Designed miniproteins, single chains. Designs and how they scored, part 115

Each design is a single chain, and the fold is of that chain. pLDDT is the mean over its residues in the fold that is shown.

## One batch from the design tools (miniprotein)

Design m3994
Fold by ESMFold2-Fast:
Structure m3994 (fold): chain A 70 residues (1-70)
Amino acid sequence: GPAVATVTFESGSAAATAAGVAAKDWPGAIGGEADLARRVATVTFATREAAEALAKRLGSSPGTLSAEVR
């Protein structure tokens, strides 16, 4: 079923860039949004597996504080 990956960054610009790139280019992404003040990128996927793949990739990147899937 559908799932959401939520990634928190050290900067709002990093969150905005991540949300935009993931929503456009990541396999299975339906959409993405960024909250620059909270430094959070939220990307929606058709499947949990796709959301978990993004969270794993971004969670290991410099400047990422946390990555979660619901």
Scores: mean pLDDT 82

Design m3995
Fold by ESMFold2-Fast:
Structure m3995 (fold): chain A 68 residues (1-68)
Amino acid sequence: SMEELERFREQIRGAMDDIVKATNGNVEEMEKLAQHALDHFRSRGYPQELLEVAEKVFKEKIEEVKKS
């Protein structure tokens, strides 16, 4: 449902904020961790809609950090 997608989006945003702090905003390390997370979600059988949400959130956060 749309409500489930929105909850998942907020969870991924929170996780990404923690990743930014843990990597001290290192874009290369963030990109590696984002790819690892996507690969992990695929291996666990996450539906396509959740994978698309996660990919979008990761991309948006990485672009925000690049502009800083």
Scores: mean pLDDT 84

Design m3996
Fold by ESMFold2-Fast:
Structure m3996 (fold): chain A 76 residues (1-76)
Amino acid sequence: MLTREEAIELARELGRQLGLSDEEIKVAVAIANSGDLETARKAAELYPRAGRVGLIAVLYMHGRKEEADRVLAELL
């Protein structure tokens, strides 16, 4: 399981690798910082790229590796 700090750094790194804007990366980081699965799922519906990056980080925080890996594959 990732710590909150590790999840925030994952959201930044993944967002940069996927070519997200600085504003989109900020959204993904805010979602990761919340650490809340329900918030992350709602954000992924509202912000398709940035929200899904944040959701991936939160899923890894909660040990939901297989679900996180599936969401990540959809973004690649």
Scores: mean pLDDT 86

Design m3997
Fold by ESMFold2-Fast:
Structure m3997 (fold): chain A 80 residues (1-80)
Amino acid sequence: MDEIKKELYEAVKAGDVERVRELLQRPEVTPLLLNESDPEINPKGFSLVQLAYHLGHEEIARLLLEAGAKLVSPLSVDPL
C-alpha cells in the first residue's frame, strides 16, 4: 500500500497518464490515500492532484479527481 503511493507520485511526476490510470484501478487506492501528503514522498507537501496541476499534467489531475482526490481549499489559486 505504501509502495502504491510512491508509484503514484512517480507516475504523476513523470506525466505518465497510462500508469496513473492503471494504479487508480487498484482497490487499495482510496480517496484517503490520494489525499494524504507524505513529506518523504512529496517534499513540498503537495497532494498528488496538486502536484499534477503544479507540473501542468491536467489529464492526470482529472483522473485523480475522478478517483476521489480533493484540492486543498487554502491552496486554491488561479490556474495560471
Scores: mean pLDDT 69

Design m3998
Fold by ESMFold2-Fast:
Structure m3998 (fold): chain A 80 residues (1-80)
Amino acid sequence: SPLVEKARELLEKAKKIYEEIMSNPKATEDQKKEVENIYKRAEEEAKLAEESTDPLEQQRHLRSIEKNVEYLEKIKKEIE
């Protein structure tokens, strides 16, 4: 499914941002805990998108992953 492929691509993007923040010495312990929680939610949403056969449900999960990526990018900007 094109929606599931996009969810996988967004999860890979989320993972990259998560790993960059976790390895950044300027990131606080609270920021690292927050990004871990956000990334865990993105993983769960990607799994739900992959397990869903309904395109409408896949799109809802995709939007949740997109929001999680936006939150990770926001935290990264705050650290930079």
Scores: mean pLDDT 87

Design m3999
Fold by ESMFold2-Fast:
Formats: structure tokens, C-alpha cells, sequence
Structure m3999 (fold): chain A 60 residues (1-60)
């Protein structure tokens, strides 16, 4: 599955714009483990699938 397809799935599940999700997750690559965990929890709370979020981060 492509990064674009994963971002589309997260956008549909969370109601957030795909571009916002992508930009947020890209910034996480330069952030502490605590900041990564906080953003992950926030996306999950909005209906994001934890496994999908982790896969997107790994492909960024």
C-alpha cells in the first residue's frame, strides 16, 4: 500500500485533511519519543487506526 493510500485512509477515519496529517507526521521524525506518542494518541482519539498511523510514520 502506498503512502498516499494510507494518508487517504487516515483522513477518512479522523476527518482531518490529508495534507495536515502528512505534515504533522513528517514533523514527528524530528521530534522526541514523547511528542511522537502524543501525536499518535491524538490521531487515535479522532478515529485513526493505530497500525495505519504507525505504518505512515515508518514510510515517511
Amino acid sequence: MSLDELLDELSKKTGLPKELIKDTLKKLKNMSEEEKQKALDQLVSKGGDKDLIEEVISKL
Scores: mean pLDDT 76

Design m4000
Fold by ESMFold2-Fast:
Structure m4000 (fold): chain A 68 residues (1-68)
Amino acid sequence: MKLTDKQMSELAKSLVSKLTNFEDQNDLVDILMEAKEDNMTADELLKKLSEKFPELKDTVEELLSKLL
C-alpha cells in the first residue's frame, strides 16, 4: 500500500525528532522524497528506512503500523 502525503509528513515529523544529527535528517528527507517519486509501498519504505537507520527499525515499524 502506498503512503499518502499526510502519512509521509507524519512519519517524517516523528522520525526527525529522534535524529540528532543534520546528515541523518537529510538522508531521511532524501529517502522520503525518493519513495514519493518511485511510488514505493509502505513495505519498501520500511525496508529502506530500516537498512539506513537500523537503530530506528522498531520505531519505524511501529509508526508505519499506526499510520496504516
Scores: mean pLDDT 75

